# Designs tried in a protein design run: designed miniproteins, single chains. Part 113

Each design is a single chain, and the fold is of that chain. pLDDT is the mean over its residues in the fold that is shown.

## One batch from the design tools (miniprotein)

Design m3925
Fold by ESMFold2-Fast:
Parts: C-alpha cells; structure tokens; sequence
Structure m3925 (fold): chain A 71 residues (1-71)
C-alpha cells in the first residue's frame, strides 16, 4: 500500500509500505532522521498520535493515508 508522509516544511513523500511495517520504518523510508519518533494521523476530525514502534495496522492506516510529522 502507499502512504504519504507530510513534513513540517510542507513536503509530501510517497512511501510504499505494508500493514506490518512500523511507523518508524515508514518515516525512515521517507528520508526522515531517527530523531523523528512519531507522526500524527488525521481520521474523522481526530488527531491520532502514532509512535515509531506502532505498526500501521495497529492504527488502521490504509492506502492513501497521510502521516503528519510531529516535530
């Protein structure tokens, strides 16, 4: 599946990922440093904090979802 990582600078990076991939692995694939340990998922008007250790499947991340960097 494809997910998008939006940086604080407004750049959007497309990442090919699997449901079992961790948020941290997705952030590394997007070219973000190891110091970036989390992201925010926006779903149904709610901000859901994602930890680097959580899998995409743990939060129901699906194809086309955007992960916002929380730096």
Amino acid sequence: MKVFVRTSSGEVVEVEAQPEDTVGEVLRKAGLPESTRGALLVRDGQLIPLRAEDTLADHGVKDGDVLYVAD
Scores: mean pLDDT 81

Design m3926
Fold by ESMFold2-Fast:
Structure m3926 (fold): chain A 86 residues (1-86)
Amino acid sequence: MKVEEETKGVVELLRGGARWARQKAEEVKDNPEAQQKYLQAAQVLEDGAKKAEEDPEKAVEIGQEAMDEAHKLVLEAEKIKKEAEE
């Protein structure tokens, strides 16, 4: 089985990512476009973690989808940040 262990791992990974993204949003608060993208990434990861807990059999699939979506948002934030850096 091991569905519980996989779900726990996915949830912890997503929650860790959300905390990281929120911290990055605070670091770039002077750049509202980049901050918005990091906050959106954090929300995607938090929602994914909750959904994975509610549907453990699909936790890996939910986690992968959330990570892919959040990763795109983080890359957009990094690009905005670099362009604004001067």
Scores: mean pLDDT 82

Design m3927
Fold by ESMFold2-Fast:
Structure m3927 (fold): chain A 75 residues (1-75)
Amino acid sequence: MKEEAVQEFAKIVEEFLKKMTPEQRRKLLDLVNEALNVLSRMTVEEIKEFVERLKKAKSVDELMQTLKEFIERAK
């Protein structure tokens, strides 16, 4: 279901937020808000692809880069 894929995305974001400084959290939340607007228009398969790419991110910088690339690709 689409809701399950969105919940998986939220869990990934929450896990990173727990380990971040307030400055890093603000930057991530700005990107997450932009990504959520894109996700609301996507199919379940597209959201799953996005979540799988996010799971491969090993650092905050890689997570942010993946979010930016996905948002740009979705335009």
Scores: mean pLDDT 73

Design m3928
Fold by ESMFold2-Fast:
Structure m3928 (fold): chain A 112 residues (1-112)
Amino acid sequence: MRESAVKLSAAGILISAGEFLHSRGDPRSPEIYREALELLAESAELALRSDASPEDLRGVLRMLEKGVEAALKAGVKPPESVVRAVERISEELARQGDLEGAERARRLVEKL
C-alpha cells in the first residue's frame, strides 16, 4: 500500500503540472498526462495486488477520474493500462460489496 500511495501522490502532482502546462499552451502537457496516467495504472495494480480495502481502491479511482478528465480535455487518449486498471477496480469493488464504487468505475470505462 505505501508504494501505491507514493505513486498516487506523484500522479496527482503530474496532473497539476499537466493542467498548468496545458493552460499555457505548452506542447509537453500531453506527455505529462500520459506519464501521470501510467503511474495511476501502476498504483492501481499495486493496490489490487495488496488486497486493498474498498476505501483505498476508491482513492485510486478518484485520482483516475481526475487524470482521465484532464487528459481528455487536453485531447489525450488514456492508455490501455488505465482501461484495464479501471475495469479491475470495478470488478474488485463489486467482489467486496462496494456496488456504488464499482458503478463509478464502470461509468469511467464508458469515457475511455
Scores: mean pLDDT 84

Design m3929
Fold by ESMFold2-Fast:
Structure m3929 (fold): chain A 92 residues (1-92)
Amino acid sequence: MKPRTLVERLERLISSALAAKASPQEMADRAMALLDEYLRIAVNEKDEETLKQAEEAAKLAIERFRELGFPEELIKKFEQTVKEKLEYAKNK
């Protein structure tokens, strides 16, 4: 079945990366790239639903990273970067 939401795509990305034994940094980078794709769409289309999906997916990524035992510094940097990107998207 094809992915329908950013959250579903992110969950599949994390599961695939875990199966491939990706590093914490590589998994964070891939998650950020997916979020960037959707944030760009939200800004260009002025789509509140896409922006909401990006916020929900970012929260899921942070929760999953904590469950997986990622370094707190890496999680904090990811959270801060997402916050800045979301603020930028909301102001456009």
Scores: mean pLDDT 78

Design m3930
Fold by ESMFold2-Fast:
Structure m3930 (fold): chain A 72 residues (1-72)
Amino acid sequence: SEPQELNDLLRSNLDTLPEKYRAEAEARLDAGVPAGDVLTRLYLEATAAGDQEALAAIRALAAQIHALRQSL
């Protein structure tokens, strides 16, 4: 199980994602999906859609989550 701090970090930064991905991320977090798995799913969807704005935001969030995970 991922630490709650990682899920809290993603939830606090949902506004950095385009609306489509924000709603999906929030729903998955509410369902108890770990933040890392949420971002992996969004990355696959954004890649399939060619959504460069979403990919940039997801990469930035993934970097923040990785940094936090290493400090826990």
Scores: mean pLDDT 85

Design m3931
Fold by ESMFold2-Fast:
Structure m3931 (fold): chain A 67 residues (1-67)
Amino acid sequence: SALAEAIAERLAREVGVRLSPDEVATLIRMVREQGWSEAEVAEILHFNFGLSEERARGAARIIVAAV
């Protein structure tokens, strides 16, 4: 999706986090369908994607705000 691609580019540019558009699309879906909070997205990015807590929080903020 164009939104997922735009968010993926923004994550790389603003917080140095590289996620594929497909990974971003999955996170957008979890926020929309399961009501995942910014904190829950940050937790997944930290534990499942191996990002530092600071980078996970920054990325989660961008993703949730864009949904």
Scores: mean pLDDT 89

Design m3932
Fold by ESMFold2-Fast:
Structure m3932 (fold): chain A 68 residues (1-68)
Amino acid sequence: MEALKEEALRLLDEAIALARAQGTPMGAGIAQLLEREKARIEAGEFSEEEVRRLLAGTERLIAELRAQ
């Protein structure tokens, strides 16, 4: 679980940085939502399966942000 949480937090940090780098209100909003998800993982509110799903979703978001 810990290694999975670390990977999810790393990907969330990457997605937050990419969203903020857009310099738009939408990018700022996405970054704020991702920071909230990061806080929820750190608070232990997610099961291992929920962290796996969030990790997959964050990877897709990173791909979309990079493809812009």
Scores: mean pLDDT 80

Design m3933
Fold by ESMFold2-Fast:
Structure m3933 (fold): chain A 92 residues (1-92)
Amino acid sequence: SMMEELGERFLRLLDELFELEERKAPEEEIERLLEEMVRLAVEAGMLPESLSEEEKLEIVRLYYDYARVERTQGPAAAQAYADAVQAELAAK
C-alpha cells in the first residue's frame, strides 16, 4: 500500500512535468520536479540508493521521455524508443 501510494505520487509528478514542459516553465522548476521524482523512485525501491545523483536523474529523465513518447505518439512509438535506448546501452 505504501509502495502503491509512492507509485501513484510518481505518476502525478509525471503529469505535472508534462504540464511544465508544455507551458515552457523555467528550467529550475523542471529540475526541482525531477529531483522530487528521484527521491520518490528511491523510496519506492525503483532506483538503488547506491547510484550517483547524476545517474538517478538520467534514469528518471529516460523514464519521462518514454512516457512522453507514449502519451504523444502512442505505445508503438514508445516501444521503438525503448528498443533504441536498449540498443545504445548494449553498445556500451
Scores: mean pLDDT 79

Design m3934
Fold by ESMFold2-Fast:
Structure m3934 (fold): chain A 74 residues (1-74)
Amino acid sequence: SELDQLLEEIEKLYEEMIEAIKAGDKEKVKEIQERLKELEERLFKLLSTASLAERQAVFDRLHELSQRVREAEK
């Protein structure tokens, strides 16, 4: 589905951002953050028509990704 494809893109960008953080590439991090903001805006629009179960799964995945970023910044 479009929702699943968008989530896969977001996950890939989070992984790239974690690598950029570890490398100290601040410009790359900023570029990825801007792209993530655009994709997350699209994601939230799609979630307005999604089931409760789909919304829970998405929020759980986003929470895990945010925790991984936080760990990479330590």
Scores: mean pLDDT 83

Design m3935
Fold by ESMFold2-Fast:
Structure m3935 (fold): chain A 81 residues (1-81)
Amino acid sequence: MPSVEELIEMMREGARTGDLRLLAEVYGHAFGYSDEEMEARLKRYEELRKAQETPESRKRREELVARQLAELDRMEAERAA
């Protein structure tokens, strides 16, 4: 099992890249999801993504994620100061 530090790094990487698989893998390791459960969740997310994803919706999602990550980093920096 990855260390807590490795899991946090994977979460940050998944958020940065928008890689739902990385986020799902962290979730699986943290909460003990089985490979079958993770595969079922990824399949559902793939279907939802393919059904709803347009170039515009993808761009909006990426912008939203980028703003949320920037806000989190800002809040962490302000708390550390």
Scores: mean pLDDT 65

Design m3936
Fold by ESMFold2-Fast:
Structure m3936 (fold): chain A 89 residues (1-89)
Amino acid sequence: MLPSEEAAEAARRVGRASIEGGSSPTSATATAVLAVGAAATAGFTGDAEEAVRDAEDAGEVGVSGSDEEGARRVREAGRELAEAVRRSA
């Protein structure tokens, strides 16, 4: 699995687990964003374009079930992560 795919999968797993555990959608979304950042950092292999796309996709996964404010924060964090990856390439 590509590093950015691992980030997306981490976001999906952590977001689902947080919601199932009784967290609010906003809290679950914040946790998913942190998981994306950690997974992307651990797995980045220098394919900046694919890492950027998967980070953006992971952000969209994190908004599933989130309120409007949570969704906005996840999208912003995803864009910031994408920019950081582009600058590192």
Scores: mean pLDDT 53

Design m3937
Fold by ESMFold2-Fast:
Structure m3937 (fold): chain A 88 residues (1-88)
Amino acid sequence: SLAEKVLEELDKIIELYKDNEEIVEIAKKAKELVEKYKEDEEKVIAISLATQYVIAELLGIEVNKELNPSWPKELKELFYKFYEELKK
């Protein structure tokens, strides 16, 4: 399933950044959200995208959250919701 693939990618992120406590915390929180919404593919996609943006920001990589104007409106709304949930 899509959720299983995203969980596998999050586990890889945790392993890759194991010495970065902030990134590990974000990835673990993302796993909890994916497990909660695993049957909702659109929410799983939004969680994955939001997680990537938060981690990029923590790494000092410039990200523009409005960079993808072609994203469906519903996906953008879910992205911002999960982006805020991932940030403390």
Scores: mean pLDDT 83

Design m3938
Fold by ESMFold2-Fast:
Structure m3938 (fold): chain A 103 residues (1-103)
Amino acid sequence: MSLNERLAKYFEEVADWAEKRGDAKGAEALRKAAQLILNEKNVSKSISIALLLISAQLLVERGASDEEVRRIFVDIGRQLGLDDDTAEAFAEAVLRYLRDKYS
């Protein structure tokens, strides 16, 4: 499975989780992110996104603030091509998912 397929699958998993919790906006943002990464042809960009995602997950596990982690996820969303509002919804949904998983 390619890196882009793994990232897309992760975003789809988070989208399904968010939708079950009533976060339709977050779920839509994650599904847009999944489609964008599947269509990404710049390998260096895909690697950069994966490294930022791993770094953000490690920061959550180490007790970093929601503000610090949210900033990283907003940057990931922007790198994927999401507009600012959608990138914020993406960031909030992923942060909530990771807090639930590592609580």
Scores: mean pLDDT 85

Design m3939
Fold by ESMFold2-Fast:
Structure m3939 (fold): chain A 85 residues (1-85)
Amino acid sequence: SARTQAIRDTIRQISALRRQYQNTTDPAVQQQIRNQIIDMIAQYLDTHQMTPDQALQAFQDVTGNTNPAAQAMWRRMIDDAVARA
């Protein structure tokens, strides 16, 4: 579905940004990357009219990841995006 494809595209983009975050030593660049990730998640939630819990479930379904640490990471990013909105 278009929603599933949008989740995959968003996860792929976030993963690329997280790699850039880990590879930089500049705190200003790290903050810019963090803001980009939050903005992308916020736009995704708004565009697809999803609750935070629905978005977390969709991210889990697309990634197949049941690891509690990964779930906590996605939950934190989603909560940050909601707080920004």
Scores: mean pLDDT 74

Design m3940
Fold by ESMFold2-Fast:
Structure m3940 (fold): chain A 80 residues (1-80)
Amino acid sequence: SAEEIAQKALREIRKKYGDSYVSAETLAKEIERLTGLDAEEIAKYLRENVPKNEEGKINSREALRVVKPFIIEELERRGV
């Protein structure tokens, strides 16, 4: 299901990045690799919905929490 794919992908990314500061583009590429969703659309969603620190980075734990519903909705839209 879309939820199972999203949960598995986000668990793998959490294991790799933990609670750290990374670019939206870095997380978007990981989500693309694990889900097949478009990295550019994911990066746009992250930039619009997750605050950046002074270095232009986003918190990985917060970003994955915020992006989870978007991933599920996009996978469902694609018939997953």
Scores: mean pLDDT 88

Design m3941
Fold by ESMFold2-Fast:
Structure m3941 (fold): chain A 65 residues (1-65)
Amino acid sequence: SLESLFDAGHLRSLIVSAEKGDELALDLLGLAAGYPARKSSDPALPASEKPELLKRAKARLEELS
């Protein structure tokens, strides 16, 4: 759950990196949000999932601020 993230600085860094197209940062946000872990053979997380993950992550960042 995104609620497991307590470090506002780390969360902000992940959000910024994911917005810049860092697939690892987006995958880490997805895992925290309850998405299944991506296997090395799996395609990158779909661009359609990115806005909702970022919205949820930003809401969590606001709670920590």
Scores: mean pLDDT 70

Design m3942
Fold by ESMFold2-Fast:
Structure m3942 (fold): chain A 59 residues (1-59)
Amino acid sequence: MEKLEEFINKLKEYLGEKTAEAVRDILEKGISVEEAAKRYGIDPKTLEAAVKAAKEELE
């Protein structure tokens, strides 16, 4: 949990709060990329790339 929060804070500075919050919801709550993209108004391709990067960092 703490490791994820530290990474999400870095995403907020680099990609913005909406993208970071969407990535958090996908990883913690298991919602789909499409659902998160609609909720936060983010391009699905951008969000998919951010989720992939997050999974690689959190391994």
Scores: mean pLDDT 77

Design m3943
Fold by ESMFold2-Fast:
Structure m3943 (fold): chain A 81 residues (1-81)
Amino acid sequence: MISPVQAVLLALVAPFYSEEDIERVLEELRPVVPEELLEELREKSLEIAAKLPADPAKITREDILEGLEAVSEIVKRIAKS
């Protein structure tokens, strides 16, 4: 089973994965994260991923900060659950 620390870390970096890999991350989180938070994380991660460059080498520090800010409240709720 995924640990709480691993769940928080996966949720935090979820928006920086491809759409396919975001869905895989959500499936890994399903046993330990409430469904409502998973759906919020999916929606926000897909929104951010759509704005990011397809090439990870082109992702800027500003892109990372925007992604982290966008999921921060969801990640805090996951950490509390």
Scores: mean pLDDT 79

Design m3944
Fold by ESMFold2-Fast:
Structure m3944 (fold): chain A 71 residues (1-71)
Amino acid sequence: MKKLIVELEVNEKSEEDRKRVEEAVEKGRKLAEENPDVEVLFVGIPTRESAENEKEYEEMLKLSEERRAKA
């Protein structure tokens, strides 16, 4: 199967960014339904503003990398 990985920079604290992620996921689901040969994977990359401090931001980036590695 062909894999399509979509990376999105998201601020989890932003309602606007969460709405964009939801919209992208819906589009990916529709794409996967129409093209069963294509697996669509979404990986959220946190922005610095989504974290209270640098340590939290590094942890969020590490989780994002881990999710990407499992894709």
Scores: mean pLDDT 70

Design m3945
Fold by ESMFold2-Fast:
Structure m3945 (fold): chain A 82 residues (1-82)
Amino acid sequence: MVDKAFAELDAISAKLDPASAAALETGKRSGKSSVDYYMSKGDPEKGYQDLIKMIKGVSTSLDPAAAAELDKLIKKLEEEIK
């Protein structure tokens, strides 16, 4: 799941301007750190929830088309962690 989510984020990043791509890469990196941390604590769901929050934060700074693609990925991730 996480590897597939990061591949989708990379695909979205490739379509963005450099500043938006950098913001998304920062959110992805922070989200991965949270996932790794909470997995080490035996709570991977909390790690995925933090990843989703970081991605949602980046979405507010993107253009509407990029934000829509990111929202689609967020919805998919939210369904997968249940």
Scores: mean pLDDT 75

Design m3946
Fold by ESMFold2-Fast:
Structure m3946 (fold): chain A 74 residues (1-74)
Amino acid sequence: GATTEQGVAAAEAAGFAADELVPAGEASGKAAIRLGGTREAGIAGAQLSGYEPDELVPAREAGGAGALGASLAA
């Protein structure tokens, strides 16, 4: 499964700085796609982590949640 560090790196590759406040669903979805998952899996990971999809969270947290979603879908 994808690690939190891989999720953070995927969010950074999508153009988000790690400490930038970003919509949780968008950043987690983009991170999950880069880790071989779907956008929907990433958004589900954010929701399982307690984030609303439109909630502003640090990109590193959203990236980690995206990795969780991608891992659970695999």
Scores: mean pLDDT 78

Design m3947
Fold by ESMFold2-Fast:
Structure m3947 (fold): chain A 73 residues (1-73)
Amino acid sequence: SAVASGTLPTVVPAGTKVLLRDVKTGELVGETTADANGAFTVTGLPEAGKYLALALDENGYVIDVVEVTAVAA
């Protein structure tokens, strides 16, 4: 398994939903929420490597995207 952590590049409210997608397949592999600093962590990922983190507003619209690198755990 692998762990990814990152910080959203724009200021978002604490509790903002973050979805992780595999960059190769586009498959949804994880979900978390951002803290007051936009920081987030997702555990239990299938592989180390690159993922896209998509931040969603309360209506489900994508408001931010950041590429994160997962490390083996």
Scores: mean pLDDT 80

Design m3948
Fold by ESMFold2-Fast:
Structure m3948 (fold): chain A 66 residues (1-66)
Amino acid sequence: SKEEEELEKKAREAREEGERDRRLLEEAAEERSSDPSKAAALRAMARATESAYEIIVERYEKKKKE
């Protein structure tokens, strides 16, 4: 159905956006390797971003199965 297609699109977009945001934060952490505290904070943000997008994707996937 069109509704299932829209949910699949949203799930895919959330996966792509989450991976992109995580990668940008990891790259930022690498660029700030001379500041271990700031690098650690950026890596923590990357992990938090990954977890947040996993929840979003799971919600769309659950809706699609209903």
Scores: mean pLDDT 82

Design m3949
Fold by ESMFold2-Fast:
Structure m3949 (fold): chain A 71 residues (1-71)
Amino acid sequence: GVKRLDLENKNQAAINQALTDIGQASDLGEAKAKAVGYAEAFQADQANIEAIGKSSSKEEVIALLKQIVGQ
């Protein structure tokens, strides 16, 4: 179950941190590793982790994290 208020407060801080960390990653592999760690913190399932693994850019990785927490 997704709780809007809890996710909004935690997601604003965590998403901003994830955006910063992923944006500073030197390559896509590092960006994906960080994104998987954040996805696990949000208790994402394997399908969401696979979606991150299918991303071809850091921008797609960031967008997927936002979608995961916005479900």
Scores: mean pLDDT 71

Design m3950
Fold by ESMFold2-Fast:
Structure m3950 (fold): chain A 58 residues (1-58)
Amino acid sequence: GLARIAEAVAAAVAEDPELVRRLMQRDMGLSEEEAAAFLADPEAAARRALEVRKQQQA
């Protein structure tokens, strides 16, 4: 769920925020703006990304 994703992202950001940002862009296909938002607020960013994905599939 979103809480687990946010927790995992927050832990990874604490280890190496630059590496996490690059991995999100490269492996998860996030834009630079989405990756930056994720670093600032992982839970809100994850929720927004899921909403956008839902709208794109509709």
Scores: mean pLDDT 66

Design m3951
Fold by ESMFold2-Fast:
Structure m3951 (fold): chain A 81 residues (1-81)
Amino acid sequence: SMEEELRELARRTAERVAREGDLDFEEVLAFLEEQIAELLKHETPAQIEAVKRVLAAMAAGVDPAAYAALLAALQAELEAE
C-alpha cells in the first residue's frame, strides 16, 4: 500500500539522516512517521506521491536540497521547548 511504501521510505530516510546528522534514529523516525500520518489524513494522492518521490530521493542521496531542508526542520522541531 501507499502507506506502507511511505513508512518504508521514512525508515530508510531516518537511517540516513540519523547517521549523517548525528541524531537519534528513533527520534528522527518518530518525527517522519508523524509527518506522514498528518499527510495521509489531509493530502491528495498526487501530493502523497510527490512526497514519496522526495523521500526516495533523500534515502538514495540524490536530492541534497530536500535533505538539508528536512534536517533543518527536524533540528528546529527537536529543539522546540
Scores: mean pLDDT 71

Design m3952
Fold by ESMFold2-Fast:
Structure m3952 (fold): chain A 55 residues (1-55)
Amino acid sequence: SNVKLNAALRSGNEEDALKEAEIAYKALGLPESALPAWLSFVRKEIQAAKEDPPD
């Protein structure tokens, strides 16, 4: 939820957005075994945002 993540989403830079999501996930102390599923979810959200860009 910072300007860099929003910029990455709008520029279509999926890798930067996923990196920020991974950092947030690890900061919450969530189990590493669930990280791939969480990143897969975030990637779907990124794709949805790209398909419906602002005017």
Scores: mean pLDDT 69

Design m3953
Fold by ESMFold2-Fast:
Structure m3953 (fold): chain A 80 residues (1-80)
Amino acid sequence: SELLERARALAAEAARLAEEALATPDPEKRKELLKRAVELSAEAHRLFLEAHKDEVEDPEAALKKLEEEKEEALKRIEEE
Protein backbone atom coordinates (compact mmCIF):
# COMPACT_ATOMS: atom_id res chain seq x y z
CA SER A 1 0.00 0.00 0.00
CA GLU A 2 2.96 2.35 0.53
CA LEU A 3 3.71 2.18 -3.20
CA LEU A 4 0.09 3.09 -4.00
CA GLU A 5 0.19 6.00 -1.53
CA ARG A 6 3.37 7.31 -3.17
CA ALA A 7 1.86 6.81 -6.64
CA ARG A 8 -1.24 8.81 -5.65
CA ALA A 9 0.91 11.62 -4.21
CA LEU A 10 2.98 11.84 -7.40
CA ALA A 11 -0.16 11.75 -9.56
CA ALA A 12 -1.66 14.60 -7.50
CA GLU A 13 1.54 16.66 -7.90
CA ALA A 14 1.52 15.98 -11.66
CA ALA A 15 -2.10 17.21 -11.86
CA ARG A 16 -1.16 20.34 -9.90
CA LEU A 17 1.72 21.09 -12.30
CA ALA A 18 -0.55 20.57 -15.32
CA GLU A 19 -3.07 23.05 -13.85
CA GLU A 20 -0.26 25.53 -13.18
CA ALA A 21 0.88 25.13 -16.80
CA LEU A 22 -2.61 26.03 -18.09
CA ALA A 23 -2.60 29.18 -15.92
CA THR A 24 0.90 30.20 -17.06
CA PRO A 25 1.08 32.91 -19.77
CA ASP A 26 4.76 32.12 -20.55
CA PRO A 27 4.91 29.42 -23.28
CA GLU A 28 8.42 28.29 -22.25
CA LYS A 29 7.45 27.91 -18.59
CA ARG A 30 4.25 26.13 -19.67
CA LYS A 31 6.31 23.54 -21.57
CA GLU A 32 8.62 23.04 -18.56
CA LEU A 33 5.66 22.48 -16.22
CA LEU A 34 3.98 20.07 -18.66
CA LYS A 35 7.21 18.07 -19.07
CA ARG A 36 7.54 17.81 -15.27
CA ALA A 37 3.90 16.71 -15.05
CA VAL A 38 4.57 13.96 -17.63
CA GLU A 39 7.66 12.76 -15.71
CA LEU A 40 5.76 12.61 -12.40
CA SER A 41 2.76 10.87 -14.03
CA ALA A 42 5.11 8.25 -15.51
CA GLU A 43 6.75 7.70 -12.11
CA ALA A 44 3.31 7.36 -10.47
CA HIS A 45 2.33 4.77 -13.09
CA ARG A 46 5.66 2.93 -12.57
CA LEU A 47 4.96 2.68 -8.82
CA PHE A 48 1.41 1.50 -9.59
CA LEU A 49 2.81 -1.26 -11.83
CA GLU A 50 5.32 -2.23 -9.11
CA ALA A 51 2.49 -2.48 -6.53
CA HIS A 52 0.51 -4.74 -8.93
CA LYS A 53 3.41 -6.64 -10.55
CA ASP A 54 1.95 -10.05 -9.57
CA GLU A 55 -1.25 -9.13 -11.46
CA VAL A 56 0.53 -7.84 -14.58
CA GLU A 57 1.10 -10.50 -17.26
CA ASP A 58 4.47 -9.06 -18.33
CA PRO A 59 5.77 -6.37 -15.94
CA GLU A 60 8.92 -5.75 -17.99
CA ALA A 61 6.91 -5.16 -21.18
CA ALA A 62 4.51 -2.87 -19.28
CA LEU A 63 7.44 -0.77 -18.04
CA LYS A 64 8.91 -0.52 -21.57
CA LYS A 65 5.52 0.61 -22.91
CA LEU A 66 5.29 3.22 -20.14
CA GLU A 67 8.74 4.57 -21.03
CA GLU A 68 7.80 4.73 -24.74
CA GLU A 69 4.55 6.58 -23.93
CA LYS A 70 6.46 9.02 -21.69
CA GLU A 71 8.98 9.75 -24.48
CA GLU A 72 6.15 10.25 -26.98
CA ALA A 73 4.34 12.67 -24.64
CA LEU A 74 7.55 14.67 -24.04
CA LYS A 75 8.12 14.87 -27.82
CA ARG A 76 4.59 16.16 -28.40
CA ILE A 77 5.00 18.88 -25.76
CA GLU A 78 8.28 19.98 -27.38
CA GLU A 79 6.66 20.07 -30.87
CA GLU A 80 3.52 21.95 -29.77
Scores: mean pLDDT 85

Design m3954
Fold by ESMFold2-Fast:
Structure m3954 (fold): chain A 91 residues (1-91)
Amino acid sequence: MELPISNLENLTEDDARAGLAFANSLFEEGNYEEALKLYSALIRGLEALGDPSMRELLAEAYENAGRVYEAQGNYEKAKEYFEKAEELRKA
């Protein structure tokens, strides 16, 4: 599922931050399914853009999606997403 802000060519830092904030609010409300959809769309957009200046935002999206998986008891997916966030921050 794609977000209105998932235009890969024109995704701005402000758009990415707004997407993260909205997904974070859904996670805080316990709406894990919708939060994961938004994090996944944002991750796809940021990865496709390949902009090094957005690497920390991409790492934050992976980390927060990992927290949602952990809250759902999916520890294998949580570990995968946390490892991706750490790899991005080490690069």
Scores: mean pLDDT 79

Design m3955
Fold by ESMFold2-Fast:
Structure m3955 (fold): chain A 95 residues (1-95)
Amino acid sequence: MAERLFNGAGFLILVAEVLVDRGDYAEAARQAEAAVELIERALELGLEPDEDLLKALERVIRLAEEVAANGDAETARRARETAERARRLLEEARP
């Protein structure tokens, strides 16, 4: 179950990256937020932190920072919250 949630998060991150390239920052923010929620739930269900998890969180942080720089005020606010959640998870997951 945890692995399926993490795989789902990876797909959402990929979709969000494509949406950023297209300039759809509002939808990119929603997909990034959903990806972080799936990662949080996967970790609660016993997903073991590994290099793939660290790389996924780094991708979310980069993605969310780009959305925050280019989106409207509400989209930027949501993206900053997503980036902070991802940074917290990254620090907790580091060995």
Scores: mean pLDDT 87

Design m3956
Fold by ESMFold2-Fast:
Structure m3956 (fold): chain A 86 residues (1-86)
Amino acid sequence: MKEEMEKILEEVDRIEDEAVAYYKANAASLSKEQRRQVAILLAEITLYRLLINLYLKYAPEDPEALEKARELLERVKGLLAEIKAI
């Protein structure tokens, strides 16, 4: 359980790094509004990462916590796709 949740957190960290790298590479070509949209999506990724870490810390052996962490990971993947679509 805990090992699976740690792997999920590692994947979220990888996705956050990818999102930040994409933003840095494209920031100069983005409008002020597009930069604002990316900032909001990056903040949402950070929030979901914190929630996944919370499940790992307080419910490491709970199958329901693992399911919730997986759902949040899928949301984070969706946010990365939204950032790349901007």
Scores: mean pLDDT 81

Design m3957
Fold by ESMFold2-Fast:
Formats: structure tokens, C-alpha cells, sequence
Structure m3957 (fold): chain A 77 residues (1-77)
């Protein structure tokens, strides 16, 4: 399946080197994981959601919020 990213998610994906508006499901999952890793502060053991600015100390909770990015900021093509 192919997914089109909205402008907010596309701008974030550019920070991890991705510039395509249309991604496969596997590409989208990989780049979302890279965004999650890049959003982690190892000194404070915190993860910041780059769209909302919310700070999480639990990786599992942060993962759920990043999965919502996939649902709200992509459209199946």
C-alpha cells in the first residue's frame, strides 16, 4: 500500500532525510521509527513529540502517539 503524507509530517520526515510525499507502508514505518529515535533525549530519558511538543518518559506511550501520526497525517493512495 502507498500513503501520501500531509505537509506537517513531510516537514518532519525531511529532518531524517526523506523528501518523498508518497511512501510505502514499510518506508513510512521506518521513517516514523527514525523520528521517534531522533526525538529521544538520552540525558533526560525523555521523548518529545515533534508535532505537539508533548514530553514522554515511557517509550511505549511515545510509540502510541507516533502511531497516531500515521493515522492522522497520511492518506492511502
Amino acid sequence: KLYKTDEKLLELLKTVGEKKEILSENELKVYLLELLVKSTNPEKNTITNPLTGEVFKDFAEAMKHFEEILKKHVTEV
Scores: mean pLDDT 72

Design m3958
Fold by ESMFold2-Fast:
Structure m3958 (fold): chain A 94 residues (1-94)
Amino acid sequence: MSPLEKLIEELVKYFKENLSEEQIKALVDYMESHRDDPGATAALVRLMILELAEELEKRGEFEKAKEVREIMASMSLEQLVELGRRLVERLKEE
């Protein structure tokens, strides 16, 4: 699995475990309404990854948290936008 795909799967799992269906729908609607704003999309995606990393650290999964932070730090604006697009598609499947 690529680093991007692994990060998407961890984010999907985090949202399903921590957000209601209503909250997931609101997040999807927000991201789709800002699909033409790469800066806003990238900023939101970074925030989501940081929240995931903090949750992993609270659970004692320090190696996963470090990996998630390192993947984020290596990502370009274009890669963050693509992650956001793919995350929306995955969240809409259930």
Scores: mean pLDDT 82

Design m3959
Fold by ESMFold2-Fast:
Structure m3959 (fold): chain A 85 residues (1-85)
Amino acid sequence: SVTEIARERAVKEALERGLPEAAEAVKRNTDPRAQARAIASLRVDDDAKAGNVPKDPAEMADRVSRYSDEILKEVEEEVKKEKEK
């Protein structure tokens, strides 16, 4: 399901970054959109570590929204491909 794939992906990305607390937080989310936003936040943290984070709150919100939408689309396509097999 979308929820299961989104959850597993979010847990994996958090653990790959050495963030077990973030992985546990993701387990509380039953909404695939909330899980996509959790992954988006991890990617924004990656951008911050690289020095690539906008100082404007509006641009930051747009970046989180864009990452979240991209992740959700990736999860939906993954579910679709598994169901079609």
Scores: mean pLDDT 74

Design m3960
Fold by ESMFold2-Fast:
Structure m3960 (fold): chain A 77 residues (1-77)
Amino acid sequence: LSPEVREALHRLQAASRKAIEEAKKLGNDEAVKEINKVSDETVRKIREASRAGDDETAVRYAEEGIKKLEEIVKKAK
């Protein structure tokens, strides 16, 4: 993985962990499930784009995934 994609994955993983922790504190099991689904789908998309040599798209997918995780947490509150 390029440094940019590796960093993007680290940011996504950190965002996912924070989102899951927040959703669990709220007792919102549906939000936890949605966060896990979005995180898994985003990692898959990042890996596919990176394997195709499209690091720019891989980084964009990570950014979009992080934003979606933030939106899920916001709606869970």
Scores: mean pLDDT 84

